# Designed miniproteins, single chains, part 99

Each design is a single chain, and the fold is of that chain. pLDDT is the mean over its residues in the fold that is shown.

## One batch from the design tools (miniprotein)

Design m3666
Fold by ESMFold2-Fast:
Structure m3666 (fold): chain A 71 residues (1-71)
Amino acid sequence: SAEEAERLLKKGEEALKAGDYQEAVKLYQQAISLDPENAEAWLNLGRALAKLGQLDEARAYVQKAMALERA
């Protein structure tokens, strides 16, 4: 549900702030599976991947977030 996706986004943000970037990626991927049109989830997934040095994937997901914000 959207409510569950929002809870996962908050947990992902907590993981990101704690430096647990791999856990943040998993939580954001779960949020996207529940709400694939949530631009914030795609943007934060990109940010977490950038912290892991996965820059190509990070860029692609940030672009996805920007496209969703304009839709």
Scores: mean pLDDT 86

Design m3667
Fold by ESMFold2-Fast:
Structure m3667 (fold): chain A 70 residues (1-70)
Amino acid sequence: MLSPEQLLRLMEEVARRLAAGGAPPEHVAELMRSYTEDAVQRLRDAGRDDDAEQLRRGGERLRDEFVAAL
């Protein structure tokens, strides 16, 4: 599995490409939320609680920054 930093970078890149392609901001934000929640749960299920918390906080921050830029 990728590190939290790698997962966050991929999520940011995907969000950037979707937004550049004309996806609605609400759709991009919801996709980021859904992806983060799934990835966090998978990390928790694997016993990687510290990584899960890092990804959760990073995902929240990136989503908030994306929404604030609208």
Scores: mean pLDDT 78

Design m3668
Fold by ESMFold2-Fast:
Structure m3668 (fold): chain A 67 residues (1-67)
Amino acid sequence: DIKKEFERQRKVIANGYKDLGREDLAKQLLESKSLKEVEEKDPGVAEAILRSIEEQLGVSRGEILKA
Protein backbone atom coordinates (compact mmCIF):
# COMPACT_ATOMS: atom_id res chain seq x y z
CA ASP A 1 0.00 0.00 0.00
CA ILE A 2 1.59 3.22 -1.25
CA LYS A 3 -0.33 5.36 1.27
CA LYS A 4 0.85 3.20 4.20
CA GLU A 5 4.48 3.35 3.02
CA PHE A 6 4.22 7.16 2.65
CA GLU A 7 2.98 7.38 6.27
CA ARG A 8 5.84 5.15 7.43
CA GLN A 9 8.53 7.18 5.61
CA ARG A 10 7.00 10.47 6.80
CA LYS A 11 7.22 9.30 10.45
CA VAL A 12 10.83 8.07 10.03
CA ILE A 13 11.99 11.42 8.60
CA ALA A 14 9.97 13.40 11.19
CA ASN A 15 11.65 11.41 14.00
CA GLY A 16 15.03 12.23 12.42
CA TYR A 17 14.15 15.92 12.49
CA LYS A 18 13.11 15.65 16.17
CA ASP A 19 16.43 13.95 17.02
CA LEU A 20 18.22 16.93 15.41
CA GLY A 21 16.16 19.41 17.47
CA ARG A 22 14.18 20.49 14.37
CA GLU A 23 10.71 20.03 15.86
CA ASP A 24 9.47 22.78 13.49
CA LEU A 25 10.38 20.68 10.43
CA ALA A 26 9.03 17.50 12.04
CA LYS A 27 5.69 19.23 12.74
CA GLN A 28 5.54 20.64 9.19
CA LEU A 29 6.16 17.18 7.69
CA LEU A 30 3.61 15.45 9.98
CA GLU A 31 0.97 18.09 9.11
CA SER A 32 1.55 17.41 5.38
CA LYS A 33 -1.03 14.77 4.39
CA SER A 34 0.16 14.14 0.81
CA LEU A 35 3.36 14.07 -1.26
CA LYS A 36 2.15 17.24 -3.02
CA GLU A 37 2.02 19.13 0.32
CA VAL A 38 5.49 17.83 1.24
CA GLU A 39 6.83 18.93 -2.17
CA GLU A 40 5.35 22.44 -1.72
CA LYS A 41 7.11 22.83 1.66
CA ASP A 42 10.27 20.72 1.19
CA PRO A 43 10.90 19.33 -2.33
CA GLY A 44 14.08 17.52 -1.21
CA VAL A 45 12.19 15.49 1.41
CA ALA A 46 9.41 14.76 -1.12
CA GLU A 47 12.00 13.35 -3.57
CA ALA A 48 13.56 11.23 -0.77
CA ILE A 49 10.13 9.81 0.16
CA LEU A 50 9.32 9.06 -3.51
CA ARG A 51 12.63 7.19 -3.95
CA SER A 52 12.14 5.23 -0.70
CA ILE A 53 8.62 4.13 -1.72
CA GLU A 54 9.92 3.06 -5.16
CA GLU A 55 12.68 0.99 -3.49
CA GLN A 56 10.51 -0.55 -0.74
CA LEU A 57 7.46 -1.44 -2.86
CA GLY A 58 9.02 -1.84 -6.33
CA VAL A 59 6.46 0.57 -7.82
CA SER A 60 6.97 3.29 -10.42
CA ARG A 61 6.92 7.04 -9.73
CA GLY A 62 3.74 7.29 -11.81
CA GLU A 63 1.94 4.76 -9.58
CA ILE A 64 2.95 6.67 -6.42
CA LEU A 65 1.72 10.00 -7.85
CA LYS A 66 -1.68 8.43 -8.70
CA ALA A 67 -2.15 7.22 -5.12
Scores: mean pLDDT 78

Design m3669
Fold by ESMFold2-Fast:
Structure m3669 (fold): chain A 55 residues (1-55)
Amino acid sequence: MSDVKDKLKKMGFSDGSIDVIIAAVKQGFDFDDLVDAVKKNNGNSVMAVADIKKK
């Protein structure tokens, strides 16, 4: 988990975005889909989760 957090921080994600990604993974969403959705939404993790839910 800490290794994943460090990797996300190095990719330019904020602590808030990292926390939302980890929480969504715990809810059953795919990690790679979440990372791609956050990038697509310019780091907005709330909009990224909304995009995944539309599918």
Scores: mean pLDDT 74

Design m3670
Fold by ESMFold2-Fast:
Structure m3670 (fold): chain A 71 residues (1-71)
Amino acid sequence: MEAELRRKAEELLEAAERAREAAERLRAEGGPPEEVELGEQMARLAEEVARLLLAGVPPEEAARRALEAAQ
């Protein structure tokens, strides 16, 4: 069980890093600020969920807390 959640957390952290890089490139290219902001928000959400999962928080609670923190 825990090994599975750890792998998912690692995948979320990698996805978050890619989202941040995509947002950075879009900003450098003069892309829409709204799309840059969306990418950054998605990265923050994924990172928070991953951190909570690694800390042993259940997936449903991790998602709820991450969504609250994003607002």
Scores: mean pLDDT 79

Design m3671
Fold by ESMFold2-Fast:
Structure m3671 (fold): chain A 76 residues (1-76)
Amino acid sequence: AEQEALELLEEAERLLEEARRALEEGRYEEALEHARRALELLEELKARFPANLGIEELVREAERLAEEAERGLEEA
């Protein structure tokens, strides 16, 4: 596993960037999908590394992006 964990982290980080971009462009449904996918991967990583503060920070960011996207969808 170390390589697998790194690949999951890289994918999660890419999805967070895609979620941020989609949110900025008003693509709320797409932003929500990316944020939720990233959260799934980050929760898996958090289970493997429960004391990793960096992963915890990314989980919080994914949750924030999902909340913002959901609010955007409610206003659309």
Scores: mean pLDDT 82

Design m3672
Fold by ESMFold2-Fast:
Structure m3672 (fold): chain A 57 residues (1-57)
Amino acid sequence: APLSAEETRRNSLIVRAARAYLEGRWDEADRLADQAQPGKTREAVRRAVEAHREFEK
């Protein structure tokens, strides 16, 4: 099924936040993550990026 407009917006923000974390732009990344979903998104995205870096080596 196609994503809703809200899901598409959140996914776009999460991807942009993850990219910003990978590039070391922490303030921008935190802002983007908070815009996607306040509260838990920041920590979840950071953990996903850390897991990806461990896997990538």
Scores: mean pLDDT 70

Design m3673
Fold by ESMFold2-Fast:
Structure m3673 (fold): chain A 78 residues (1-78)
Amino acid sequence: SYLEKGKEYFEKGDYEKAVKYYEKAIAEDPNNYKAYAGLGLAYLKLGKFDKAKEYFDKALELDPNSKELEEYLLKLTK
């Protein structure tokens, strides 16, 4: 899936390609909170902190009970 490809590129340090595949995952499923979380992490690694926060906030909006997403957002606000 596009979500898994985004994760693979993220793990390889290719954050620009990770963004591309996470955006494709969102285009396929606009409620895919994991793809929004992935975009947040990729933008964080690219130093685009405002975009990172925007996408983490969107992911948390779609899944407000996710402890995993809360942990990512906490790391961003350290």
Scores: mean pLDDT 78

Design m3674
Fold by ESMFold2-Fast:
Structure m3674 (fold): chain A 62 residues (1-62)
Amino acid sequence: SSEELLKEGIELGKKLGSSKENQAKAALEVGKKYGLEELAKEYLEKYGGNGSAAAQALALAY
């Protein structure tokens, strides 16, 4: 579900750490797991590498 995707993205982001690069990695990994890798890449580009914004957009689109 969209809620599970968002929650998993937040938890992975916390584990990887607070850097912009690690947050972007978290969004890509969650997107890949849910079969949304291409969409995750598009949202990361749209939001200038902001993994938190990309993960929220992925959850809303899923």
Scores: mean pLDDT 73

Design m3675
Fold by ESMFold2-Fast:
Structure m3675 (fold): chain A 52 residues (1-52)
Amino acid sequence: REAAREEVRRLAESLGKTLPDELIDAMTDLLAADPSAREQVRELLAGSEVLE
């Protein structure tokens, strides 16, 4: 989970996004459960409103 969390933070930083910790945690849980969801996480971060 910690590695997935760092991956999510790195993706957000590379996209120039500043996200609340709650969104980072949600994306971390998704990526930790399914590493193949990395592309989906990237798209969600780029769109930035899917996790309301």
Scores: mean pLDDT 70

Design m3676
Fold by ESMFold2-Fast:
Order: C-alpha cells, then sequence, then structure tokens
Structure m3676 (fold): chain A 99 residues (1-99)
C-alpha cells in the first residue's frame, strides 16, 4: 500500500538506505565515475526502498545494489576503486539496519 511505502521511506531503515544512495552519487561525482550503470543501480535501490514491505526487503535491495556494483566493476563500467568505496557505503548501511 501507499501507507506501507511511506512508513518504510520515513522509517530509520528507509532513511539509512536513501542516505547510502546519496553518498554513492557523491562518490561517483567526486571520482568522475558517473556512468549510466551507477545511476541505474542507484535508481533501482531508491525504487526498491519505495516498494519495500519490511526491513528485510530494504536489506535485500542494498545487497542487490552491492552485487550489481561488483559486476559493474568486473565489466569495466566503474573503476574498482570507486566501486569499493560505494560497496563500503552499502555495507555500512546494511550493518546499521541490522542493529
Amino acid sequence: SFEEILKNLESEYGKIALKAAREILKVADENGDRSTEVLAIVFALVAGVYSAKNKEDIIKFLEEAKKRLEEAAKRGLVSPETAQKMIEILDKAIEEIKK
């Protein structure tokens, strides 16, 4: 429901995930790695948070974003250094939500 989406978005968990998305975009900008794939991963994460039904769904979307960043680095779509910084942001968000 729309109320469920708002509850998740306004929850501490939703805010943590959205903060991670913002930090990823900042890292991409600072490192000049604003690829279409990085933007697609961030938009998919934000859409996932909006559609999430519970805390476990938010964690799943963060884990999927992490996996997609690892694959993007393997395909040369983002530098390994930039991908590592982005993955660290996602790992921190997952850890904070799991507390």
Scores: mean pLDDT 81

Design m3677
Fold by ESMFold2-Fast:
Structure m3677 (fold): chain A 59 residues (1-59)
Amino acid sequence: SSDAEKNIAKAKELLAAGEYAGAMAAAWEAVRVAQENGDKESAEEARKILEEAKRLAAA
């Protein structure tokens, strides 16, 4: 799978584990890689994970 897909999978795993700082970092990397490759679908998925991790970290 692409680097974006790998980072999305990592972000989801960390989010499920309650490791929000790690999930944010992985999601940010996924957004960056997806944008570089023009992968809009992966970029949007990664942004949703990033937003969710930020909300949970702030709670």
Scores: mean pLDDT 85

Design m3678
Fold by ESMFold2-Fast:
Structure m3678 (fold): chain A 89 residues (1-89)
Amino acid sequence: AREEGEKLYEKGLELFSEGRYEEAAEYFEKAIELLGEENVAALINLGRAYFKLGKYEKAVEYYQKALEVDPDNVVAQNNLEEAKKKIEE
């Protein structure tokens, strides 16, 4: 399960770097299912994929989940603020 989850996460990162954000989100979601919802990096990158897709409310949801696990995570805090600003625009 963990090895498969790590491979799905790596594929998600590859797809994200290629601009394939919908597919990246699918792979990050599958990775979270196998690695657990405490995986802060996967939660942040899933939020980033949704942000790139213009799905700002979903991006906010996943950045908030990352901050529930790691409240001091500056990357998640900054990304959450940017996503909230997009909802207010």
Scores: mean pLDDT 87

Design m3679
Fold by ESMFold2-Fast:
Structure m3679 (fold): chain A 67 residues (1-67)
Amino acid sequence: GSAAAGRAAAKAAAEGDAEAARRVMLETNQKGDSAGATAAWEAARLAEEGRPEEAARSGYKGAVQLA
């Protein structure tokens, strides 16, 4: 579901792996889960900005809102 995708992306982003977070976004979007893809994109964006801790916090909050 959308919440699971957001959490997976947040975890990857927290580990500093923006590319893994981006991959979760693409896979989620391919499965037709646009809300989950949006949450994953936000986590990936924050990780790309060099803010992995904030990416994790924001991504998890987004995932909760999508649950």
Scores: mean pLDDT 68

Design m3680
Fold by ESMFold2-Fast:
Structure m3680 (fold): chain A 87 residues (1-87)
Amino acid sequence: SKKIQELLKKAEELIKKMEELAKKAQEKVEELEKKAKEAEEAGDLEKAKELLEEKREFAEKARKEIEKLGEEATKALEEAEKLAAEA
């Protein structure tokens, strides 16, 4: 069924977007952690705190976007399964 193939492709594309977002988020988190440590070692505790807060906010935002994409991928897979059962 063309509809099943389109839903599976949609799920695959969403999963790929999740993986790309997770990789970019991990790189940004590591960058912010490194900058926070450098600020702490320089004695700039206020800047270190700001960088750790930015890291936390960024990680939460990325997590929510990944969860949303995951829900969309799950719905596409569930719809494909229903259509396959009805065929």
Scores: mean pLDDT 87

Design m3681
Fold by ESMFold2-Fast:
Structure m3681 (fold): chain A 100 residues (1-100)
Amino acid sequence: SAEEIRKLLEKASELADQLVAGARAGMPLEQLRAILDELEKIVDEIAKRFPIYKPKLDKLVSEIRAALEAGDVDALEAAVRQLQFTLFLIYHYAEVEEKM
């Protein structure tokens, strides 16, 4: 449903913000990985519903994971903001489809 899609997009964006905030606060890498694993599961569900965005979503999750493993907070933020922008585009796409 449209409500389920909105909830998935909101949860993904929230987890992405938590990942950046946690990394800046010096959260242990194991806890950051757990947040990313939860984010990846939600992003995978979004990709199933919007297959056209799957390659970009997969690439962004990979970039987030690489930045996290490297301890590169600036690269992590950049990748997270790109993910959030892509989620915004998916939200806009879903809203247009709902109104047609």
Scores: mean pLDDT 87

Design m3682
Fold by ESMFold2-Fast:
Structure m3682 (fold): chain A 117 residues (1-117)
Amino acid sequence: SLEEELEVLRLYIESMPSLTDEQKEALIKLVEEVFKRLEELLASHPDLTPEQKERVRDLVKQLVVTALDAIERGEPLETLRAAFDRMIAEVEDPVLQEILREIADFLLEGVEKIRES
């Protein structure tokens, strides 16, 4: 379930030794907003099949995990952007690419703001 997946991500973020408590709280809220925006985007595309919706949910989970791993390793924002670009380029469906790009851009902006804290 989404609640169980969010709990796993929350525990991962809380375990990161390089982040302040304020950065951890902001990152948890960012991840929650990513999945909220994803569900709103999927609701605006009713013609997507259940299989396409599950595929984009799985890809967004991969974007989030990739971002959290990059933060833990102290990787530059540009490295994260390049990783997202590669992941999105492997998707052939232009509607799914559009959804992933919107989520990726939101996630990148959020990560940049948290790093500035």
Scores: mean pLDDT 87

Design m3683
Fold by ESMFold2-Fast:
Structure m3683 (fold): chain A 54 residues (1-54)
Amino acid sequence: DLISRAVAAVLLGDVERMREVAEELRRKGAPKELVDWIEEQARRLESGELSAPA
């Protein structure tokens, strides 16, 4: 499911995948809070605020 894919993308540090899942969730009318959370994880990872899994 989209949430599992989002979690996997976060764990793998795959910013592009996270953004793709967030966009798909938004198009399907998912709660703004969920979409915003995924986008925030992607932003923080991209900006270096989150470490990639070692």
Scores: mean pLDDT 72

Design m3684
Fold by ESMFold2-Fast:
Structure m3684 (fold): chain A 62 residues (1-62)
Amino acid sequence: SEYMEKAGELLGMSEEDVLGLIEILEAEGERVVIQLLQTQGGLSEEEARKAVELLKKALESL
């Protein structure tokens, strides 16, 4: 998926790790993923929201 590659590049993560975030997004929702990206990933709120949009598009492409 093109969106998987973009998410991986933005986050500095492997495809495997991006899939893990998609699983969390589907199970727990956007708020949990945004919080994880900010607290564990060191992303800003704006960057975390952009990453979540890419993850959502990647999920739609699976």
Scores: mean pLDDT 81

Design m3685
Fold by ESMFold2-Fast:
Formats: structure tokens, C-alpha cells, sequence
Structure m3685 (fold): chain A 87 residues (1-87)
């Protein structure tokens, strides 16, 4: 499916930018990958992983919570739907 392929490409780009130390760009790509999977209701575990990584990188970049609020909300929805405890 085209959406899965695009999400995978965005995850790979996020990994590349993370290795380069561009945490903002990396977080943006991970968030977009999570959004693609979330909106298309595809692979909720992978969507959760992408969102967790985006949030981690946004925090590491020192951005305010407002910049990653949507990722936090969407991650929370997925965690509730999957019965996964937040630790």
C-alpha cells in the first residue's frame, strides 16, 4: 500500500537526520510517518513508535510542548485503543 511505503520512507529520512544531529528535521519526519499510519489506520504499533521517537527528538531539540502536542495526543489515542500502559 502506498501509505505504508511513504511512512517507511519518512522513518528512514528521520533516522538519517537523527544521525546528522538535526533533531528538529528528524522529529518532523517521524511525526509525518506517524500521522500517515494513524490517519490511514495502518500498523498502530509502528505509528506509536514513530510518534514516541518524534516526541523524544522534539524534547531533545528543546522545542516547547506546543510544537509536539498533536503527536502526544495521537500517541495517547493509540495507546488507549491498544491497551498499552504509558510508563
Amino acid sequence: MEAREKAEEYIKKGEEYEKEGDYVKAAEYYKEAGDILFENKIDPEKAMEAYRKAIELYRKAGLPPSEYLEAEVNLGVLEIERGVARL
Scores: mean pLDDT 82

Design m3686
Fold by ESMFold2-Fast:
Structure m3686 (fold): chain A 78 residues (1-78)
Amino acid sequence: ASEKEKEAAKKRVEILEKTLKETNYQDPFALLELGRAYEILGDKEKAKEYFQRALEVAKKNNDQVLIDEAERLLKEIE
């Protein structure tokens, strides 16, 4: 990722962390976006953790679209 993309990802992490604390980490969209931001930053382990958490929340909510997206992102992360 470019320096500008990494700076944007760092700011996005800060905003998403605040949102997730307010939702007690139960917002699957915010969890997926946080995982993507960590992937841009090269933190594959944190990206996997947040994609996995998003999958758990999506399954709890029976949201098949988000389940499929989280599973896809987990398979694609290298």
Scores: mean pLDDT 82

Design m3687
Fold by ESMFold2-Fast:
Structure m3687 (fold): chain A 64 residues (1-64)
Amino acid sequence: DADLERVREAARRAGLSEEQIEAVVREAEKLPKPLTAEDVAEAARRAGLSIPQINAIVRAYEEL
């Protein structure tokens, strides 16, 4: 899934751990495709990321 690989790459660029990356990807899998930046923010929020981490992954996702 191209959208899920984009989320995984964005999370890596945001400096998240492998455990955090997999948590965000798991939450993103539950959302309808294609994934918007708002969807990625919601997945990161559900995965328990902090506000700075959510902002970092959303920025990285939009740049991909």
Scores: mean pLDDT 85

Design m3688
Fold by ESMFold2-Fast:
Parts: structure tokens; sequence; C-alpha cells
Structure m3688 (fold): chain A 75 residues (1-75)
């Protein structure tokens, strides 16, 4: 039960971080907002790390796709 509640809170935090980031807030501003809302710093850090990992994987994918498109266009 506690693990399920932790996962739900983490998923909610990841969503909130993603929404705030999409709205143009900096990582520092996002931390301040979530801390003010009563979220523990450890959960905020974990949610931000998960989002950054997901964003990095997406960026790598986009770079690979761009490189493939460039090479195909040069052929």
Amino acid sequence: KEDEEKLRRLQELVRKVAELHAAGYSDEEIREILLKEGYPESEIDRAMALLWTAQKLREIGDEIDAEIAKRKAEE
C-alpha cells in the first residue's frame, strides 16, 4: 500500500514538473514551487531526475533521427 501511494505521488510529481517545465519555469523555480506545495525535497529531486532522463533519451532520439534524415538527403 505505501509503495503504491509512493508511486502515485511520484507519477503526480513527474507530471507537475513536466507541466511547469513546459510552461517555461526553470528547474530552480519548479523546486521552489513544489517545496512550497509541501512535497519533500527527495521526491522532487527524484521526479526531476526521471523527467531529465526521459528528456535526454528523447533528445538523443531526435538527434539520431536528424542525422539519419541528413544522410538520406545527401544521397
Scores: mean pLDDT 74

Design m3689
Fold by ESMFold2-Fast:
Structure m3689 (fold): chain A 63 residues (1-63)
Amino acid sequence: MTPEEMAALIERELDEAVRRGLLTPEEAERIKKEVKELLEQGKFEEALRTALEGVKEALERKA
């Protein structure tokens, strides 16, 4: 998977989570920023894990 493909996939999933009310726009933007920085460093696995962990933490705070 290219960095651009991974960034697009993560952005799509975060936007979908906002649409479903699982994340606030502010939470999604924070995760997007961190993921972008990791992708710029070539840390693809860490970028994916960060996106998943960020969503999980946001959901746990709402539960």
Scores: mean pLDDT 77

Design m3690
Fold by ESMFold2-Fast:
Structure m3690 (fold): chain A 61 residues (1-61)
Amino acid sequence: IDEEVERIVANLRKTYPDLPEEELEELKRKVRELLEQGKFDEAQRAVLSAVLRHEARRAAA
C-alpha cells in the first residue's frame, strides 16, 4: 500500500509539477486510507478529482 501510494504521488509530481505540496500530502493521506479500506474505486476517483480540479484552476486564469 505505501509503495503504491508513493508511486501515485511520484507520478503526479512528474506530470503536474506545479501541483501544491499541501494538496499532494492531503491526496496521499486520503488515497492511503481508501486503499487500506479496500476502496480502490474511491481512491482512483480521489486522484482523478484532484487532477481535474488542478487542471480547471490552471485553465480558469
Scores: mean pLDDT 75

Design m3691
Fold by ESMFold2-Fast:
Structure m3691 (fold): chain A 82 residues (1-82)
Amino acid sequence: WEEAAEAYSRAIELDPNDAEAWSNRGHALLRLNRHEEAIEDYKRAIELKGPNYAEAHAGLILALNSLGRHDEAEEVLKQFKA
C-alpha cells in the first residue's frame, strides 16, 4: 500500500485533476491507517468529479467513522443520497 500511495502521488503531481488518482490514494492511505490524509484525498476527488462519485463518498464515510467523526460521516451520506 505504501508503493501504491507513492505511485498515485506521482500521478497527482502530473495531473492534479485526476479524481480517480486522488480517490485511489485515499484508499491506499486508509489501508495504511492514515485516515486524516485519506479524508483530504476523498474530498479532493469529490470536488473534481462531483457528488455522484460513489466510491469516493464511500471511502470518505469509512475514514470519518474510523476517526469517530460520525456526525460528519452522516452529513456526507445525506449529501451523496440527495
Scores: mean pLDDT 75

Design m3692
Fold by ESMFold2-Fast:
Structure m3692 (fold): chain A 75 residues (1-75)
Amino acid sequence: MEEEIKKLKEKIEEIKKEIERLKEELKKKKEELKKASKEEILRLIGEILRLIGEILDLELELKKLEEKLKELEEK
């Protein structure tokens, strides 16, 4: 069980780093969108929506792992 807790903590840390990386990419795409031509806007919106989806999926995974860690620490 101790090793399982350690593995979960490592996984949580990795996901947090990935979320931070994707949020930085999202910030860059939002800045590009502000300066984009009308033809580029639709493509950039598509990329922004994809990044938001990836971030939300990872945040959901993070929440599940944090709940699992909490249950293991409570028992």
Scores: mean pLDDT 82

Design m3693
Fold by ESMFold2-Fast:
Structure m3693 (fold): chain A 76 residues (1-76)
Amino acid sequence: KVIELLEKAIEAVKAGDRKKAIDYVTQALKILSEIKTPEALEARKLLFEALHAIMNGDYDKAIELLKKALEVAKKL
């Protein structure tokens, strides 16, 4: 479910849909906050950085951070 949310977040950023991108990332963060693994902590750190990039309009950086978080989430 986290993987699907991150894939949707990447597509939202690519489409310029800031509101949906923030919503999907926030939903993923909520799920990850309940998982007590090093991978979940790493993914959450990357997603907080991605949120800051989205809020600053740095969509290229946001996409790269979301892709990194997606790869970490696959190890959960």
Scores: mean pLDDT 85

Design m3694
Fold by ESMFold2-Fast:
Parts: C-alpha cells; sequence; structure tokens
Structure m3694 (fold): chain A 80 residues (1-80)
C-alpha cells in the first residue's frame, strides 16, 4: 500500500512538473512557481513513503529524492 501510494505521488509530481514547464513556455512564471512547489511536495511525500517502506538507500527512494531535487532546482531557476 505505501509503495503504491508513493508511486501515485511520483506520477502526480511528474504531471505537475510538466504543467509547470508548460506554464513557463506560456510566460506565466507565477503559475509555474505554484506548480513546481506542488510537484516538490508530491515528490517529498513519495520519498518519505519509499524511505519508510523500503529504506532510504533503496533505488525508488533515491529516485524520488532526485525528482524532488530537480523540481526544487526548477523552482529556484524561475525565481532568478
Amino acid sequence: EKVEKAEELVKEGEELYKKGLEALKQGDEEKALELFEEAVKKFEEAARLYTEALGELHPKALEAEENEAFARIALSVVKL
């Protein structure tokens, strides 16, 4: 259950990240910031659930943490 929930959260985060990139292409930086912030929260929760279920060094936990990091980088770049 926890692993399946984490997988859904990763999918939701990926969708939000894609929408954030689309908002940037349209010049809507405010919308992009909101979407990237939501993506960060989804990936963060997914990483937490994977870590609790599988351990912090499990590939799925590390990948969710990596996705969170990329979303945070996107958020930082938009704020530049």
Scores: mean pLDDT 84

Design m3695
Fold by ESMFold2-Fast:
Structure m3695 (fold): chain A 72 residues (1-72)
Amino acid sequence: MTREEQLELARKNAMLARYVLGEGEADKLVEEAVKKLLEEGKEELAEALREGLEASEEEKEKVFEEALENAK
C-alpha cells in the first residue's frame, strides 16, 4: 500500500466511524488514535484522521455507501 493509499484509508475510516457510531463516540476513538499516532511521529496519518472527522455529512454518506457496495 502506498503512502497516499494509507492516508486515504485513514481519512475514510474516520468518516465511516463517525457515520456508524455517531459524532461523540467516533470523535473519542479518533482523537485517541490521533494522540497515539502523534506520539509515534506519524503526523500525516494523524492529520488524515482529523480530516475525516471534519468531512461533510454528504462525504461521510458516500464513503458508507461505497463500503456497503464493497460488502455485497
Scores: mean pLDDT 76

Design m3696
Fold by ESMFold2-Fast:
Formats: C-alpha cells, structure tokens, sequence
Structure m3696 (fold): chain A 66 residues (1-66)
C-alpha cells in the first residue's frame, strides 16, 4: 500500500471518529504513520478519541507502515 493510500484510509477513520476537517484528519493520519504511539496519545488527549479508539488507530498505522 502506498503512503498516500494509507493516509487517505486513516484520515477517513479519524474524520468518522472525531468529526475533524479533511485537512486536519490528513495531518493526524500522517503523524500516525510517522509515530503511531505519540499521535495515538495526541488523538486521545486533544481530539476526543477513547483510549481504545486511539490504540486501534495506532495499531492500524503500524500495520500500514510495513
């Protein structure tokens, strides 16, 4: 999977879970791919995801990085 496809997939999930704009969701998706743990914590603390949702997104980002 290309990085662009991974960003698009994660951004869509972030939008569905948070209601953030497409631009903000894409930025967070790129952060998730670069550092899944840090970005997952940020999604939980600043963007209203549950710990479970943040952990799931971080895990998906790790899989997409491979």
Amino acid sequence: MSREEAVERLARRIQELTGLSEEEARRLAEELLDDPTRAGVRLYLQHGLSPEQATELAREAEELRR
Scores: mean pLDDT 80

Design m3697
Fold by ESMFold2-Fast:
Structure m3697 (fold): chain A 64 residues (1-64)
Amino acid sequence: SAEEKEREFEERVERLMRQEILSMIPDATDEEVEELIRRMKETGDLSPAQIRELLAELRREREG
């Protein structure tokens, strides 16, 4: 169905983003990866350096 096709496409895009993040930061948790994907989608244009900076900020935020 169209709904299934849209879901498959969205999952594929997110999987590719996830693989890219993990290639740069192999120890990133699923939660960290999901947050980075969310921010990438919101901003639309993030370099690998900016992704690493965002992860560092996210980890610092979790630590309090």
Scores: mean pLDDT 72

Design m3698
Fold by ESMFold2-Fast:
Structure m3698 (fold): chain A 85 residues (1-85)
Amino acid sequence: SLLQQTAIDLAEAAARLAERLGNPEAVKYAQEVIDLLKKGELDPETARKVIELLRQAIRAMLEGRGDEAVEYMKKAVELVKKALG
């Protein structure tokens, strides 16, 4: 779906940003989101929530709040695991 692809694209953008900013923990969790999203399709409501968490993570990284970005990424991982598992 378009929402599924948007979530994957945002997770990939977040991983690249985290690499450029030198945040290996954010890279790790962003990659976990990507890997999980490739294993199964999210329902539209869950996909929108994951998209919002990834947007918040990107914003936090851009504002120098790397620890908060990691927490948003962890929440995205947990949400995808719960939805697919």
Scores: mean pLDDT 90

Design m3699
Fold by ESMFold2-Fast:
Structure m3699 (fold): chain A 94 residues (1-94)
Amino acid sequence: EEIVFTALIEKSDGSRLVVTVTVKGDEAEIGIRAFGEVSVEDVKSALETVIKNVKAKKAKVYLDRRLDTPEVREAVKEILESKGIETEIEVVDL
């Protein structure tokens, strides 16, 4: 019933990005957390990797405030919508 996927990207400068996806029936909860210098490209890469095998109709994304830019929000929505997933983004301190 509950399936969890996690991707961790570690960069040469010690910066890290963690993407966790929890699937509960037709809904997914996605946490995106950054430590240090993380780019939009890093977010896209991590999210695309974890979402490949996720089957959900709706996703609620908890986005680290450090990543709260229009470019990141757009990238997240684009990736999830390409999978047919209705997306809601909430900015949080993770």
Scores: mean pLDDT 81

Design m3700
Fold by ESMFold2-Fast:
Structure m3700 (fold): chain A 99 residues (1-99)
Amino acid sequence: MSIDSPEIQEEIDLAFLAMEKALAERTGDGRSYVAAAEYYLKQGKYDEAIKWAEKAIETGSPEERARAFEVLAKAYEQMGDTEKAEKYRKLAEELRKQV
């Protein structure tokens, strides 16, 4: 049973997304990009999650790249692209074995 207004939750979600975008632009590191990708994934904004995850792969550490590939796998799975989801899941698993 929720006493929270859906409008309040929507405003909070938008504030988190705006904050994550500002952090990613200001720091330019893979950790901020992974965080942004995970927030968009939770909001069901798979296209945005993919964009931020790809940036994390380009700039991040091996651990951050593994997390970014996991976001890509989940986003593509939710969008019904099972071939890409499987590809990125395997890449995430391979990187995690090395770190």
Scores: mean pLDDT 73

Design m3702
Fold by ESMFold2-Fast:
Order: C-alpha cells, then sequence, then structure tokens
Structure m3702 (fold): chain A 70 residues (1-70)
C-alpha cells in the first residue's frame, strides 16, 4: 500500500541519518515527499492540494537544511 511505501521511505531516511549519510537521507526524504504529493493528488481537492504541497515544500527545504547541518 502507499502507506507502507511511505513508512519504508521514512525508515530508510532515518537509517541514513544514523549512518551519517546526509545525501542518502535527503534522497529518501525527497522520495517520501513525492509519494505524499501523489497521495494528495488522488484524495484532496485542487485547493487543498495546493496548500498541502506548499506546506510540504516548506517542511522539505527546512528538513534538508537541518539534515545537512548534521
Amino acid sequence: SMSEEMAELAEKAGKKIEAGDVEGAIKYLEELVKKMKEYASKTLSPEEQALFEKKLEEVLEESKKQIREL
């Protein structure tokens, strides 16, 4: 399921952070966000999708910054 795919990507990102693989962690985080956007496009209205994607992009950029500072 899409929920299982998102959980697996989150777990992989976490393991990369623990290993000090910053770029690997960012790659899995970007794939997770991509899956979340795909889910939103199938479940939310266009207006809700736009707000959700904007918030996801803001969270993703802040998360990348924090991970790169590890």
Scores: mean pLDDT 82

